# Ledger of designs, part 104: designed miniproteins, single chains, continued (3)

Each design is a single chain, and the fold is of that chain. pLDDT is the mean over its residues in the fold that is shown.

## One batch from the design tools (miniprotein)

Design m11608
Fold by ESMFold2-Fast:
Structure m11608 (fold): chain A 90 residues (1-90)
Amino acid sequence: SELEKQVDEIVERYLKDLEAGKPFEEVLARLAREIVDFALKNKLTREQLDKVFEYLEKKIAEKLDDPALREAVVNAVRGALDHAYRVLEK
């Protein structure tokens, strides 16, 4: 799907930056921002957001061997999305 393709492009960019030795916190912050921007631009419903997040988690699990890094990435993206959506509800 188009959503899955865009998530693949974001994840690939994230992995290339990590491989290039960029600071983990900087790369993680940019990943979270790009996923938030993508979700807001496409006006994703909660159900669509859950599917995108499930796909992201699957792709991260396939590429990162360290479970602590996987958890940090997933939690950062989820936290950023929850915060952005809650602020917009005000």
Scores: mean pLDDT 73

Design m11609
Fold by ESMFold2-Fast:
Structure m11609 (fold): chain A 86 residues (1-86)
Amino acid sequence: SMAAEEEARRIREEGERRLEELIERAKQYPSAAHAGRQIAEEARRGIEEAMETMSPEEAKRYGERVLESAARAIEGLIASAEARAA
């Protein structure tokens, strides 16, 4: 339905905003920033593929999980870089 498609877009926009925010924080650690950009790009490609191949409901659930996983991975990279810098 159109409502499910709109909800999927909103979840993606919120998740992408979070990834952008994390990459901005990672900029002080060049290797973490590079890896973070790669993770975000992979997440975006996966979501685009899901939107083309899955139902809107399945794509929404998949996208939410992928964005959550990507955010956690980037947070981990930042934490590891901070620990090494200390």
Scores: mean pLDDT 82

Design m11610
Fold by ESMFold2-Fast:
Structure m11610 (fold): chain A 118 residues (1-118)
Amino acid sequence: MEEFERIENEAVERVRKILEELGLSDKAIQKVVDIVRATIRNLRAAGLTPEEIRRVLDAFIDLLSEVLKDLKEGKITFDEAIERLEAAVREMLPDRPEVAGQVIASLRSILAIIEKEL
């Protein structure tokens, strides 16, 4: 398996498990997975190395897991979740604002899908 394919498959599996634990439908999980795959391909197209993509994905997925648990427990609102995740993405990619913008757009789409299932 080539390195980018491995990173994509690992990230997709981690996200799928988080959403299954949250109780999302298979249809919603598939939509989110499709967005994650498209985002990784866009990061690759933007010239990020496999190591850079893995670093961004690891940090993002860890934070997403925490934020979604807080949402499920009623500790934060969807607006607060969006703000927290967007701030973290900008902090992870301070020298790459165009790439941060792409990740944030994908994130907003993912959260919109999750909101419709809750």
Scores: mean pLDDT 82

Design m11611
Fold by ESMFold2-Fast:
Structure m11611 (fold): chain A 100 residues (1-100)
Amino acid sequence: DDVLGDLLRVGPELRALLERFVGAEVPEVVSFSFILGALSHYAVEQGWLDPNAPGGVVRIPADSPLAKLLGTTELDLNDAAAVRDAILASPGVAELLARG
């Protein structure tokens, strides 16, 4: 399945982080494509991309709100399914509403 088309209801903590990442109000229901794009843009701006790793591997500071929310300090942004699963793994972060 193409996970980029998945529709998610974002919890208040993830929604607040996404609004910070994009600098604008974010709807409660968004595509996973939107979430992945916002995370990718913010990770690049923060310098979280690992230059010694191939692809979209990001190293998130362990004390950051994002790392605490997701329960991880590492994401591979080119593994969209793994990023989606990390977001869905913690109750209250996001809820899958529909597959793309």
Scores: mean pLDDT 82

Design m11612
Fold by ESMFold2-Fast:
Parts: structure tokens; C-alpha cells; sequence
Structure m11612 (fold): chain A 90 residues (1-90)
């Protein structure tokens, strides 16, 4: 599914920003991604898709929080988890 591939690509781009030391930008985009996934989940009529998008939103938000706290390793781990989960749904 195109949307799930897009989620994986977004997660990988944010991860690259974090790996390059651009933590503020990575955190900002992770919060934006989380907000967009929460909006998508609210509009979803498929319970499985809704649950997945809610899970992805939580992971993006937690990654952003870890970046804000300076825990870059945990943030990168969560961003990789988002990409893997999204690829499995695509």
C-alpha cells in the first residue's frame, strides 16, 4: 500500500536527520508525522488500519520526545521500528 511505503520513507528520512546530528529538525518532523498519523487514524473506518496508525503515531511522538531529551539512540531505534512495521504493511 502506497501510504505505508510513505510512512516508512518518512521514518527513514527523520532517522537520517538524527544520525547526522540535526536533532531539532528530526524532533520537529517526528512530531509532525505523529500528528498526521493521529489525524489519519481518526478518519479511518478500518479498525486494523486505525490501530496501526495509532501505534505509528505513538512511536513517532516517543521518538520526538527522546530526541528532545538527548536520547538519540532510543529515538533512532523507534524510527527504525516505524519503518519496519510500515514496510510489513505495504
Amino acid sequence: KKTFEEIANIAEQIRKMAEEGNYDLASAFAYIAAALEKLSAKRSTDPEVRKFEEEIADLFERAAQYLDDGNVEEAIRLLKEVAEKAKKKA
Scores: mean pLDDT 85

Design m11613
Fold by ESMFold2-Fast:
Structure m11613 (fold): chain A 77 residues (1-77)
Amino acid sequence: PSPIERILAVARDGLLAGRAPRDIMDEMLAVAEADPALPEEARALIRAAHARMEDASEEEALVILGELLARLAALQA
């Protein structure tokens, strides 16, 4: 799979397992930072979303994750 597909799979599997959005985001960031093949635009989006979650409520964190996933999916198109 592409680098972005790997990040999206982390999020999908986490959501299906009922993991908290913040825990999913932490794993996505760790995978992104470890993958030199990930496009810089995708890495920047992941870093920005992670930063936004710092002061977010649980509901806000879920919205931030959803927005990030939509933008990452668009980069695949």
Scores: mean pLDDT 86

Design m11614
Fold by ESMFold2-Fast:
Structure m11614 (fold): chain A 61 residues (1-61)
Amino acid sequence: RTVHLEVRTDAPRLSDAAARAVIQAAKLGMDGASPEEVEQALRDGLAAAGETVLELKVTIE
């Protein structure tokens, strides 16, 4: 199972907290979560890290 995440924020690079949120969301997808669950977890994690999300796309294959 392959998880593809595409994220665009207003920052030139992600913080350590935001990077951890991306890793956790990807792991959730690898463990069998739906694309909708992975997207929600990623949005919540990035918001908690103080990131402004401009674009977010989740594809699971």
Scores: mean pLDDT 77

Design m11615
Fold by ESMFold2-Fast:
Structure m11615 (fold): chain A 95 residues (1-95)
Amino acid sequence: SQEEWLAELRADPRAFDVRLLELERETAAKSEEAEKLVVEVNKKLAEMKSLSVEEAKAKLEELKALLEANPLVSQETRDAWIAKAEYIVEELEAK
């Protein structure tokens, strides 16, 4: 679940990033379309770090919509990416 991934990210961000990278590599290996999706998601996550809280929340909703029922992505990878985006929003709110 997204909550389990978010808890893991808060406990050990480095271990989470290694696990997410493994999921991303597995996804990208499936097709050219999946590889492009991994690139697009990581671009959105990177952009979120420099946005306002309101803009980052809007990007989180765009990311959820992009990944919802997307056949290129496993539920585990989807949950992990959404957890990462939620964590970025929480870090921006903590400023």
Scores: mean pLDDT 85

Design m11616
Fold by ESMFold2-Fast:
Structure m11616 (fold): chain A 83 residues (1-83)
Amino acid sequence: SGALDAARAASRATLQRLLDTMTMDDFRRIQRTGDDPALSALLAQLIAQGASLDTIKQALFDHQLQQLEAALAQAEAVLAKYG
């Protein structure tokens, strides 16, 4: 729907703007203190491998978009049942 497409576009734009300002120390903090074990494991691996800041930003962007798509699919399933 147009509303879901708009929400997705807004979330992507917000995430990209946030990532543009983030440093390696921000990713180390997320890896240590974040509550997403899959993201923490991914960040730990990339940091250990000496991945570039741009590579880490892309990986987090892709991971967060996958989580957004999963959340939207769940929302659509609920709306289809009750809406």
Scores: mean pLDDT 82

Design m11617
Fold by ESMFold2-Fast:
Structure m11617 (fold): chain A 101 residues (1-101)
Amino acid sequence: MIKELIEAIRAGDYEKVKEILEKMPEYAVNTILGVHLALQHGVPEEQLVAALQAELGLDPETARELVEAIRENPGLLWKEILERSKNNPVIDQAKIEELAK
């Protein structure tokens, strides 16, 4: 599963990435999306490799490949975050209008 996810991310195949993530338990998906967000905030890759080993039981090589694939293809993980947000939108219309000014 994780190796198939890495291959799908590297290929830029969003539909396959979505399919694989939908088959994963919630904690694993949250860990993977969390790695993406941490990379966007400049957290060192070595810390994220350690986190993937601890949370998902990945070997160091597979964990490093996953972090690298996510780093090289950030748009796919942003698409997934946005899509998941749409299914449970907390729409504060007043706050949206205030931010648009």
Scores: mean pLDDT 75

Design m11618
Fold by ESMFold2-Fast:
Structure m11618 (fold): chain A 88 residues (1-88)
Amino acid sequence: MKRFRVTVVADVSEALAEYPDLTAEDFARGFEAALSRVGKATVLSAELKGNIATVVAEVEAEEEEKVREAVERLRANPGILEATAEEL
């Protein structure tokens, strides 16, 4: 299996407007769940500064292309400002 470092930067202002008690860890769990569909995902760090959530995860996958497809799908979503994957 190959390993990837995935970094997601998201504007979570709409989620926080509905649920102001949401934490960086809550957003990290959401992105971990999404990435776990394509491989073994583990969150390395999560930060919430104002309305911007930054999550860094490691993803172990058998199919490298599935990780790239998942990252491209994240980039296509409203509120995702950046999504990148780097092979480790």
Scores: mean pLDDT 83

Design m11619
Fold by ESMFold2-Fast:
Structure m11619 (fold): chain A 65 residues (1-65)
Amino acid sequence: SPIAQVVQDLLASGKKYYSRTEIIDVIRSQPELSEEQKQAMINAIRNSGKKYFTKDEVIKLLSSQ
């Protein structure tokens, strides 16, 4: 799934926490996502009000869209 690919790219960095900008950049780099899907995911990240996320928080947030 598109979410699984985003998570895989985040996992490759080995970090415990990811900044909003890092997550948005990973979403934007996904060739299988439409622009509408990318915008929806980016808006979910931005509208969360959080600056840093764990992988589990990213999965939960994006799976709720």
Scores: mean pLDDT 76

Design m11620
Fold by ESMFold2-Fast:
Structure m11620 (fold): chain A 57 residues (1-57)
Amino acid sequence: AAAAQHAQNFADADEIAKRRLPEYQALVARLKAEHGTTAGRGVPAGNFMTKEEADAL
């Protein structure tokens, strides 16, 4: 019963994600292509995210 309300909220978030998916997908793919293998071997994700953001700007 209570789960029904949670499901509705989840569906709403899913709909919003679907609408913005193509934009986020393109951005993520672009960033992934940029850092590539280097990020996987030495660059910490947390630090890399902040550095990458500043570098992109």
Scores: mean pLDDT 57

Design m11621
Fold by ESMFold2-Fast:
Structure m11621 (fold): chain A 113 residues (1-113)
Amino acid sequence: NTLKLPSPEELKQQAIELLRGLAEELKKRGLHEAAEKVLEAARYLEEGLTPENREKAAEKLLEAAKIAEEKGDHKSAEILRGMALGLRQDLEAIESETSGTARLLGLYFALLK
């Protein structure tokens, strides 16, 4: 909305679309297994932002980050870890373990309700 901040529903939908976009980028780079894990995380967020779904989504993003790291995609791995820490609302780990875009995305995902 031009005159109102996005609703919690709108922010959640934007986060889901961001994960889908990242999965497509990973697929273009041949990281199909990591992309599948990111899509699984998006599916948990679509089901609802319960504590259980936040943890499951975070676990899938961390699995994707490990795959990306092993394939030499260190930037995608850092971004995926940042988002996972955000889903866990681990503000201390976001601050100490991430920087730049990964930190911003972690903080964004921590705001989701």
Scores: mean pLDDT 85

Design m11622
Fold by ESMFold2-Fast:
Parts: sequence; C-alpha cells; structure tokens
Structure m11622 (fold): chain A 64 residues (1-64)
Amino acid sequence: SLQEQKVREAWRKVFEAEFTPEEVEELMKLYDEFWKSTDPVEQQKILEKIDELARRARARRAAA
C-alpha cells in the first residue's frame, strides 16, 4: 500500500542519517523481510538483527 511505501521511505531516511550505504541496504533488506513475514516470532528475530546492526555501527563510531 501507499502507507507501507511511505513508512519504508521514512525508515530509509532515518537509517541514512546514521549508517553507511552498505549498512542501509542491509537494514532495508531486514525491513522488507519483516513485512513479508506472517510469524510474530520471526518478526521479533528480525527486529533483534536490526538492533544488533545498529549496536555494531555505534560501537565502530565510538572506537573511531
């Protein structure tokens, strides 16, 4: 739907502010996988992967 596309673009813009282009593409793949899933347990695992990627990026920035 149009609303789903708008939410997806908003997510991309948020990620672009903090992450590298490669990280943004990985995060957007996880976002797409989340919305394709019909299993709440699988959706929770995807959210945990997104959080881990964000943690890794922040740790790298703190080390620089």
Scores: mean pLDDT 80

Design m11623
Fold by ESMFold2-Fast:
Structure m11623 (fold): chain A 63 residues (1-63)
Amino acid sequence: LPERMARLGERAKRGDEEERLRALREAVELSAEASGLRVTESRPGRDDDGELSLEVTLEPVPP
């Protein structure tokens, strides 16, 4: 997991905007799965510094 997160982080920095958002979403999904959660909603955005951001809604994976 750490190696995949690092790789997605690099892609998020160097890819185009769509590729960066895709990499961020994948990183969040991997982290959520490790915690027994899943991403049910995601919205791209930008922070106060103009950097790409991703707002996500997480909920528990059903039993």
Scores: mean pLDDT 69

Design m11624
Fold by ESMFold2-Fast:
Structure m11624 (fold): chain A 79 residues (1-79)
Amino acid sequence: MEKLFEAEVLTALGLIYYAIGKLDEKRGDFENAVESYEKAAELFDQAAELLKDIDPEGAAHVQRLSEEARKKAEEVKKK
């Protein structure tokens, strides 16, 4: 129960950082956008690790969010 709640909190924080990264990118603040996307990916990885043995489907979903966040960070690094 606690692991599921912790994973939910980490996923929510990851989504918040991903949104911050999107806002920073739109403002032309590429350095902060990269940091926010990387932070989001890290939080999603932590959530996926907690979920892998209790909710494998949820873990796979959050892992995809982590991959997307990392891809955004790499794309922004080229700007």
Scores: mean pLDDT 86

Design m11625
Fold by ESMFold2-Fast:
Structure m11625 (fold): chain A 77 residues (1-77)
Amino acid sequence: MEEKEKKILEKAAKIEAENGKITDEDIKKIAKEEGVSPSTVTEILLKNSNELAALIAKLEAEKTGSERAKALAEETE
């Protein structure tokens, strides 16, 4: 898998782990950050759906309750 594809998957997985879904605005943001089109981001996510699911599971395991609480406190303070 290309390094850019891996980066896109990691960003998408992080958003899904945080919010439960990826929106069109999230896709556009990733596309701008990586210098690709939004359609390219969507295509990469579809082609690598199994790897995306694995990354989401890993990020959820790494964020066992405490990190989400910390991020929320930082936003609401």
Scores: mean pLDDT 73

Design m11626
Fold by ESMFold2-Fast:
Structure m11626 (fold): chain A 69 residues (1-69)
Amino acid sequence: MEPPVAEGDTVDDGIRLIEIAVRGVSLANKFNLNQDEARRISREIFLLVEEKGLSLDEAEKIVEKKIKE
């Protein structure tokens, strides 16, 4: 079930989280995936950015490759 989506804070930290969420939703929509998959994609992007220090664009490309596999 879809919880209320926080629009995030005004600036800085929340903007990055929103960007991750938007990219996850965009990828899920592009591949006709459901809300649960969109959340998983966003989380993988977040982990790649935070754990590996990758850019949002690079993290998105890696997750997209996994979806295509």
Scores: mean pLDDT 73

Design m11627
Fold by ESMFold2-Fast:
Structure m11627 (fold): chain A 85 residues (1-85)
Amino acid sequence: MTSDQIRQTIDDIVSDIQAAQSRDQQIAIVRDYVRNNPTAMRIFVNRQIGGDAAARLQDAIDNQDYDTVVDILRDAVARRQARAA
């Protein structure tokens, strides 16, 4: 993936998580990103929270613990929004 593709995918993750109206929608979104763009998810979490959170994200993905993946991504989205405000 190019840097522009990673940036666009991160922007898409943020928008999709913010637009989701239910936990089930957030889990469905996260499953699609785990399948199609796991590298962009790890880069986003690493940049917003740090390496320990990125490692926890990978462990949650490996264990199919999508609730934990959603919680980590929501924290990363909240931190990005706080920096943009």
Scores: mean pLDDT 83

Design m11628
Fold by ESMFold2-Fast:
Structure m11628 (fold): chain A 82 residues (1-82)
Amino acid sequence: DRKQKILELLKKKKSLTVAEAAKALGVSQSTASKHLNELKKEGYVYRDGNRYYLSQEDLSKEPDFTKEGVELLKEAVEKVMA
């Protein structure tokens, strides 16, 4: 089903927007938004800004918010340790 497809995409991509889900499923953005919102109400996903994430604490918590942000923090720690 379409909702299961969204969950599979989230497992692979870790996050996606309504537009990305719509394109991946081949549906309108309104349809993708409806499915994502329904999954959110069911507790399978959560929304952060305009992105949706799988609500699996075990799988994906919040390690990589942004590549640049994480890289800056990691480099700062590494340079202090060096």
Scores: mean pLDDT 68

Design m11629
Fold by ESMFold2-Fast:
Structure m11629 (fold): chain A 83 residues (1-83)
Amino acid sequence: MPSEEELELEIDIALVTMQVAILRKEAERTGNEKVRELVDKAEEYVDKAIESLKQGNLEEARKYIEEARKLVDEASKLLDEER
């Protein structure tokens, strides 16, 4: 069984992955290049977090997912400014 820490990271990664997917669709709908760039960068960090988790590097995985979360938050704020 994975550790509680590993399970929490898996849940956080899944949630951020879902947020990235939603924001990608919104970026395509609005044509906002800045949002698209932030979403692409967030997806790169999600991929790095998943790889770190697979390697058992929980600290690295958390750092990457927190960076992805910051980019998701920035993209969401930009979309709110256009609504």
Scores: mean pLDDT 83

Design m11630
Fold by ESMFold2-Fast:
Structure m11630 (fold): chain A 63 residues (1-63)
Amino acid sequence: PEEVAEAARKAAEEHIDMPLDQLRDAAGKAVGPIARKLTSEEGNEAAYAAVKALQEAVDKRNA
């Protein structure tokens, strides 16, 4: 789960100056392949961690 959160955070930071739609898309594309390698249980935790990391990046941009 930590790897997915880190990937989402890095993608969001790299694209922080993009419109919100593109920022979300970039983060999703970065996280997707990593999340697919996990079990269902790990996938749920990873998805939550990724969403949290993306929200933190969006909050920072919106501040």
Scores: mean pLDDT 67

Design m11631
Fold by ESMFold2-Fast:
Structure m11631 (fold): chain A 74 residues (1-74)
Amino acid sequence: LSEEEKKRLEEVAKIMEEVAKELDLSPEERKLIEEAIKAIREGDEKTALSLLFKLSDEVLEKFLKKYKEKLQAR
């Protein structure tokens, strides 16, 4: 991974952590998001995406909405 790509992935991971902290998640949903964050930090975006898609549509939509909101605030 390039230095730029590593920096981008770290920023993405931090935003995901902030979103997960603000959402009312079940233990199973939280575990999926934590595993996805770990995959992002390791540069495995494909695994991270696959883990996020295991969430219910409702939870995924709430997560993406909060993620976009935080990304725009930076």
Scores: mean pLDDT 80

Design m11632
Fold by ESMFold2-Fast:
Structure m11632 (fold): chain A 101 residues (1-101)
Amino acid sequence: LSDQQLADSYQRLGDRYLSQGDYVSAGRYYVLAGQYYDRLGNYRLSAYYYLRAADLYLQVGDYQGASYSYRNAGRSYRRLGNDDLAQQLFDRSRQLQRLSD
């Protein structure tokens, strides 16, 4: 499968699990979608799906998952040249990491 087909497939799986109320699985598949959009150089969609995953992980109290997702969204925004937003996301990731300890 191409990276584009994998990104699209994982996005659809995330949407499916979200519609079922399975926020943990939805977050996991949105992370996978974000990873494949990053591989494609689509940093805007990469950041978007990482932020969606972070919000879902926060809703279920998975601060480690949320921290990981914010950190990767920050990397995507840095690739887009938005260093201020990237720094804010890295700071939020570090704060959430303290809650997961």
Scores: mean pLDDT 91

Design m11633
Fold by ESMFold2-Fast:
Structure m11633 (fold): chain A 94 residues (1-94)
Amino acid sequence: KVREIILRAIALELRLIGLEIEYEQLKKSDLSLEEKLEKLKELLEEAERIIAELEELLKEAPEELKPFIERQLARARELKEEIEKEIEELEKEL
Protein backbone atom coordinates (compact mmCIF):
# COMPACT_ATOMS: atom_id res chain seq x y z
CA LYS A 1 0.00 0.00 0.00
CA VAL A 2 2.67 2.58 1.03
CA ARG A 3 4.82 1.64 -2.00
CA GLU A 4 1.84 2.12 -4.34
CA ILE A 5 1.09 5.55 -2.83
CA ILE A 6 4.76 6.62 -3.21
CA LEU A 7 4.81 5.49 -6.87
CA ARG A 8 1.54 7.34 -7.58
CA ALA A 9 2.95 10.47 -5.88
CA ILE A 10 6.12 10.24 -8.03
CA ALA A 11 4.03 9.86 -11.22
CA LEU A 12 1.96 12.92 -10.25
CA GLU A 13 5.17 14.86 -9.45
CA LEU A 14 6.49 14.16 -12.96
CA ARG A 15 3.18 15.28 -14.50
CA LEU A 16 3.23 18.46 -12.39
CA ILE A 17 6.84 19.25 -13.40
CA GLY A 18 5.90 18.68 -17.06
CA LEU A 19 2.92 21.01 -16.70
CA GLU A 20 5.11 23.71 -15.06
CA ILE A 21 7.62 23.47 -17.95
CA GLU A 22 4.87 23.63 -20.62
CA TYR A 23 3.32 26.67 -18.93
CA GLU A 24 6.68 28.52 -18.80
CA GLN A 25 7.36 27.69 -22.47
CA LEU A 26 3.87 28.84 -23.47
CA LYS A 27 4.33 32.22 -21.70
CA LYS A 28 7.55 32.82 -23.71
CA SER A 29 6.04 31.67 -27.05
CA ASP A 30 5.21 33.89 -30.04
CA LEU A 31 1.86 32.14 -30.58
CA SER A 32 -1.32 34.12 -31.38
CA LEU A 33 -3.69 35.07 -28.54
CA GLU A 34 -6.19 32.46 -29.76
CA GLU A 35 -3.52 29.70 -29.86
CA LYS A 36 -2.21 30.66 -26.39
CA LEU A 37 -5.76 30.57 -24.95
CA GLU A 38 -6.40 27.12 -26.48
CA LYS A 39 -3.16 25.72 -25.01
CA LEU A 40 -3.71 27.42 -21.63
CA LYS A 41 -7.16 25.81 -21.40
CA GLU A 42 -5.54 22.41 -22.09
CA LEU A 43 -2.98 23.06 -19.32
CA LEU A 44 -5.81 24.12 -16.98
CA GLU A 45 -7.62 20.81 -17.61
CA GLU A 46 -4.42 18.85 -16.87
CA ALA A 47 -3.88 20.89 -13.65
CA GLU A 48 -7.46 20.03 -12.59
CA ARG A 49 -6.81 16.31 -13.28
CA ILE A 50 -3.57 16.38 -11.25
CA ILE A 51 -5.37 18.14 -8.34
CA ALA A 52 -8.20 15.56 -8.37
CA GLU A 53 -5.73 12.65 -8.35
CA LEU A 54 -3.68 14.23 -5.54
CA GLU A 55 -6.87 14.79 -3.48
CA GLU A 56 -7.78 11.12 -3.96
CA LEU A 57 -4.22 10.03 -3.08
CA LEU A 58 -4.26 12.19 0.08
CA LYS A 59 -7.38 10.33 1.32
CA GLU A 60 -5.50 6.99 1.01
CA ALA A 61 -2.10 8.17 2.29
CA PRO A 62 -0.72 7.23 5.73
CA GLU A 63 -0.15 10.22 8.06
CA GLU A 64 3.63 10.21 7.43
CA LEU A 65 3.15 10.80 3.67
CA LYS A 66 0.33 13.36 3.89
CA PRO A 67 2.65 16.42 4.27
CA PHE A 68 4.48 15.50 1.03
CA ILE A 69 1.24 15.04 -0.92
CA GLU A 70 -0.20 18.25 0.62
CA ARG A 71 2.85 20.19 -0.67
CA GLN A 72 2.32 18.76 -4.19
CA LEU A 73 -1.39 19.63 -3.97
CA ALA A 74 -0.61 23.21 -2.85
CA ARG A 75 1.85 23.61 -5.76
CA ALA A 76 -0.68 22.21 -8.25
CA ARG A 77 -3.40 24.57 -6.93
CA GLU A 78 -1.04 27.57 -7.16
CA LEU A 79 -0.21 26.65 -10.77
CA LYS A 80 -3.92 26.28 -11.59
CA GLU A 81 -4.61 29.76 -10.13
CA GLU A 82 -1.72 31.24 -12.15
CA ILE A 83 -3.01 29.62 -15.38
CA GLU A 84 -6.55 30.91 -14.65
CA LYS A 85 -5.21 34.46 -14.15
CA GLU A 86 -3.22 34.24 -17.42
CA ILE A 87 -6.38 33.11 -19.28
CA GLU A 88 -8.33 36.04 -17.77
CA GLU A 89 -5.58 38.51 -18.78
CA LEU A 90 -5.47 37.23 -22.38
CA GLU A 91 -9.28 37.20 -22.70
CA LYS A 92 -9.26 40.93 -21.83
CA GLU A 93 -6.89 41.50 -24.81
CA LEU A 94 -9.40 39.93 -27.22
Scores: mean pLDDT 87

Design m11634
Fold by ESMFold2-Fast:
Structure m11634 (fold): chain A 60 residues (1-60)
Amino acid sequence: MREQLQQQIAQLQEQYQKNLESNPFVAAHIAQQLAELLRQLGADPSAVQRYEDRANAIIG
């Protein structure tokens, strides 16, 4: 289960990077998804906050 969640996070991180320059709006939505998955994984709160801040900077 944890390995599947980490794989999903890795895939979304790749999509996030690809969309950062070409489509910031899509990148923002991916950042929100990453924040949710990182919370479920019990990751460092600062990592969750980073993705939330990125999403808010674009669509907030």
Scores: mean pLDDT 78

Design m11635
Fold by ESMFold2-Fast:
Structure m11635 (fold): chain A 71 residues (1-71)
Amino acid sequence: AEKVLEEFSEKYGLSIDTVKEIGQEALKLLAQGKSLKEAAERIEKKYGIKLSESEVSKLIKAYEELAKEEL
């Protein structure tokens, strides 16, 4: 989980906290019935980074695993 967050932090020049926020927002969008494509488009508009659907999925899974360990 942490290694995925670090990979995204380095790739996009974002803080780990910002990457966590993006993962949380993507998870929230999917919970609201949005597709992975719609989540990626919303993230691009808000954070200025272009994620693929597979990257959004990978980030959501990493965030869920991290949140489960902290709860």
Scores: mean pLDDT 80

Design m11636
Fold by ESMFold2-Fast:
Structure m11636 (fold): chain A 87 residues (1-87)
Amino acid sequence: MERNEELARRAREVGAEIRDMLLAGQSPEEIAQTLLSRSRSLEDLQVITSALGVLLTQSLFEGNLDEARKLGQALRIVSQALSDAEA
């Protein structure tokens, strides 16, 4: 199967987990730590950052500013970890 299709599927699965964590009332820090603890590679971190970015954009379009703020904070934490891992 094409790698891009596999990455898109993984991003959708991660997106569903993030939504479940938001519904459970987890903090941005708890969401980021949970996702980082499951990361096995730089590619995993890239999939996580992509999923967070998509959800953040959707929350902004829906006018859910509280959810967007939480997603943005989690994305910042994960993006910093990705940058540190690439350095």
Scores: mean pLDDT 81

Design m11637
Fold by ESMFold2-Fast:
Structure m11637 (fold): chain A 91 residues (1-91)
Amino acid sequence: LSERAKELTLEASRLFDQAMETGDQKVAAEAVRLGSEALVISLGGGGKGMALTFAQGTAQLLGVDQQEMLKAMEEGVKRGEEIIKEEKKKK
């Protein structure tokens, strides 16, 4: 799980930098989605709160639609929660 969270964090960081350069809302949403998944995998319940802050901050910083960032965050959180559940079932 930690290796997956690290990979997702690095990819989210790369996409966030790209969104900062281009202002592309879809790239920003993808960064929020992957970053939210990584935060939930790394921090569990605390990761969801951090993901919400990341989504809101990204919308404010880039001037993109907050609802689109929140949707991306919800998708990332859901994926992270599913991965945690699957790993626990394999034991």
Scores: mean pLDDT 80

Design m11638
Fold by ESMFold2-Fast:
Structure m11638 (fold): chain A 89 residues (1-89)
Amino acid sequence: MLSLEVKKRLARVSAYELALLLREMEPEEREELLARAREEVEAAGEEEDRELGEEMIRLAVELAENDTEEVRREAERVIEEAREERAQL
């Protein structure tokens, strides 16, 4: 099973990936995706997983609302780093 530290890192990466995706979507699509994500988080059996999911969604929305080139570049870097880490697993 994944450790809490690894889960936290994956949640952060997922937040950046989600933020980048949200930025490219129409408002209606964003609302639907976020609603589904929140439902999945609420359905999680472990409190730890719910807390991580809530933080991921919060961070993703915050990053998507900050529509700057710096945020996009940071998201792309985090995604690439995660791809390398996943390849090492």
Scores: mean pLDDT 69

Design m11639
Fold by ESMFold2-Fast:
Structure m11639 (fold): chain A 75 residues (1-75)
Amino acid sequence: MEAEGARLFDEAIALLEAGAPDEEVYRKFMEGLKAADPAAYEQFKEWEKENGKEAAIKHYTRLLKVIAELRKERA
């Protein structure tokens, strides 16, 4: 459900802001994505398969930082 995905994304951002390991942030983000948008989750898993898990963690953690900044701008 979309609301559950939003909650999990908020948890991922909170982990990022708390300085949690990138792997923990990535795991929570992927859980949120799977709940909110299964199609996007499959696309992200395909990118991970092509580029490797380390690259995926770095890439999507950077995207979460951008999302966090955009949320601050719009808050």
Scores: mean pLDDT 75

Design m11640
Fold by ESMFold2-Fast:
Structure m11640 (fold): chain A 80 residues (1-80)
Amino acid sequence: MTPEELERRRKLLEKQRKAMVLFEESIKTGGSKVDEIAEYLAEVEESGAGRPLFVYLSQKAPAKLQIEVEEKVRALLEAR
């Protein structure tokens, strides 16, 4: 509940909202948004901002989509 923590929470919520939109589009298109979702999640993980979006994605995404995104995020993080 520090001022720094509040700022991190705001940024995390904004990124989560954008990820939700991409997630819903990915369900409708059969995975064409997987790469965009993975890039978004990689940015959040790299920034170290609060709770990882992986937790959110694991609760909302089908298992197949979650695994595919997680694999792409890992590849992106390892490339850096």
Scores: mean pLDDT 64

Design m11641
Fold by ESMFold2-Fast:
Structure m11641 (fold): chain A 113 residues (1-113)
Amino acid sequence: MELEKKGDELLKRGEYLDAAIAYTNAAIEAVKRGDREKAIHYLEKSIEAAEQAVKKYSGVNPEAAELFKKAIELLRKAIQLLRDGASPEEVIETLKEARKLLGEARDLYLKAQ
């Protein structure tokens, strides 16, 4: 699917931040379709990308790194909500908050250049 393919390409290029956002968007679409297994898979990939972003940016922009860490916590919470059978609405709201933090971290990093 387009968003997963975009995430995979970004991850291969080392664009971890944009990869995490792309996978989070793919997870939101999977949740909307009722595909819990795909949503969890995309969130695991998003967490992997976000953890690589923390490693890459921790020495460059500590504020962005802290936003990534908070986003990872929300992504992990979304996986747990999916496993516990929470409503699609609760999962999507959690993922939108994670996506917002990833976007804020990206904006902080880009403005510093």
Scores: mean pLDDT 82

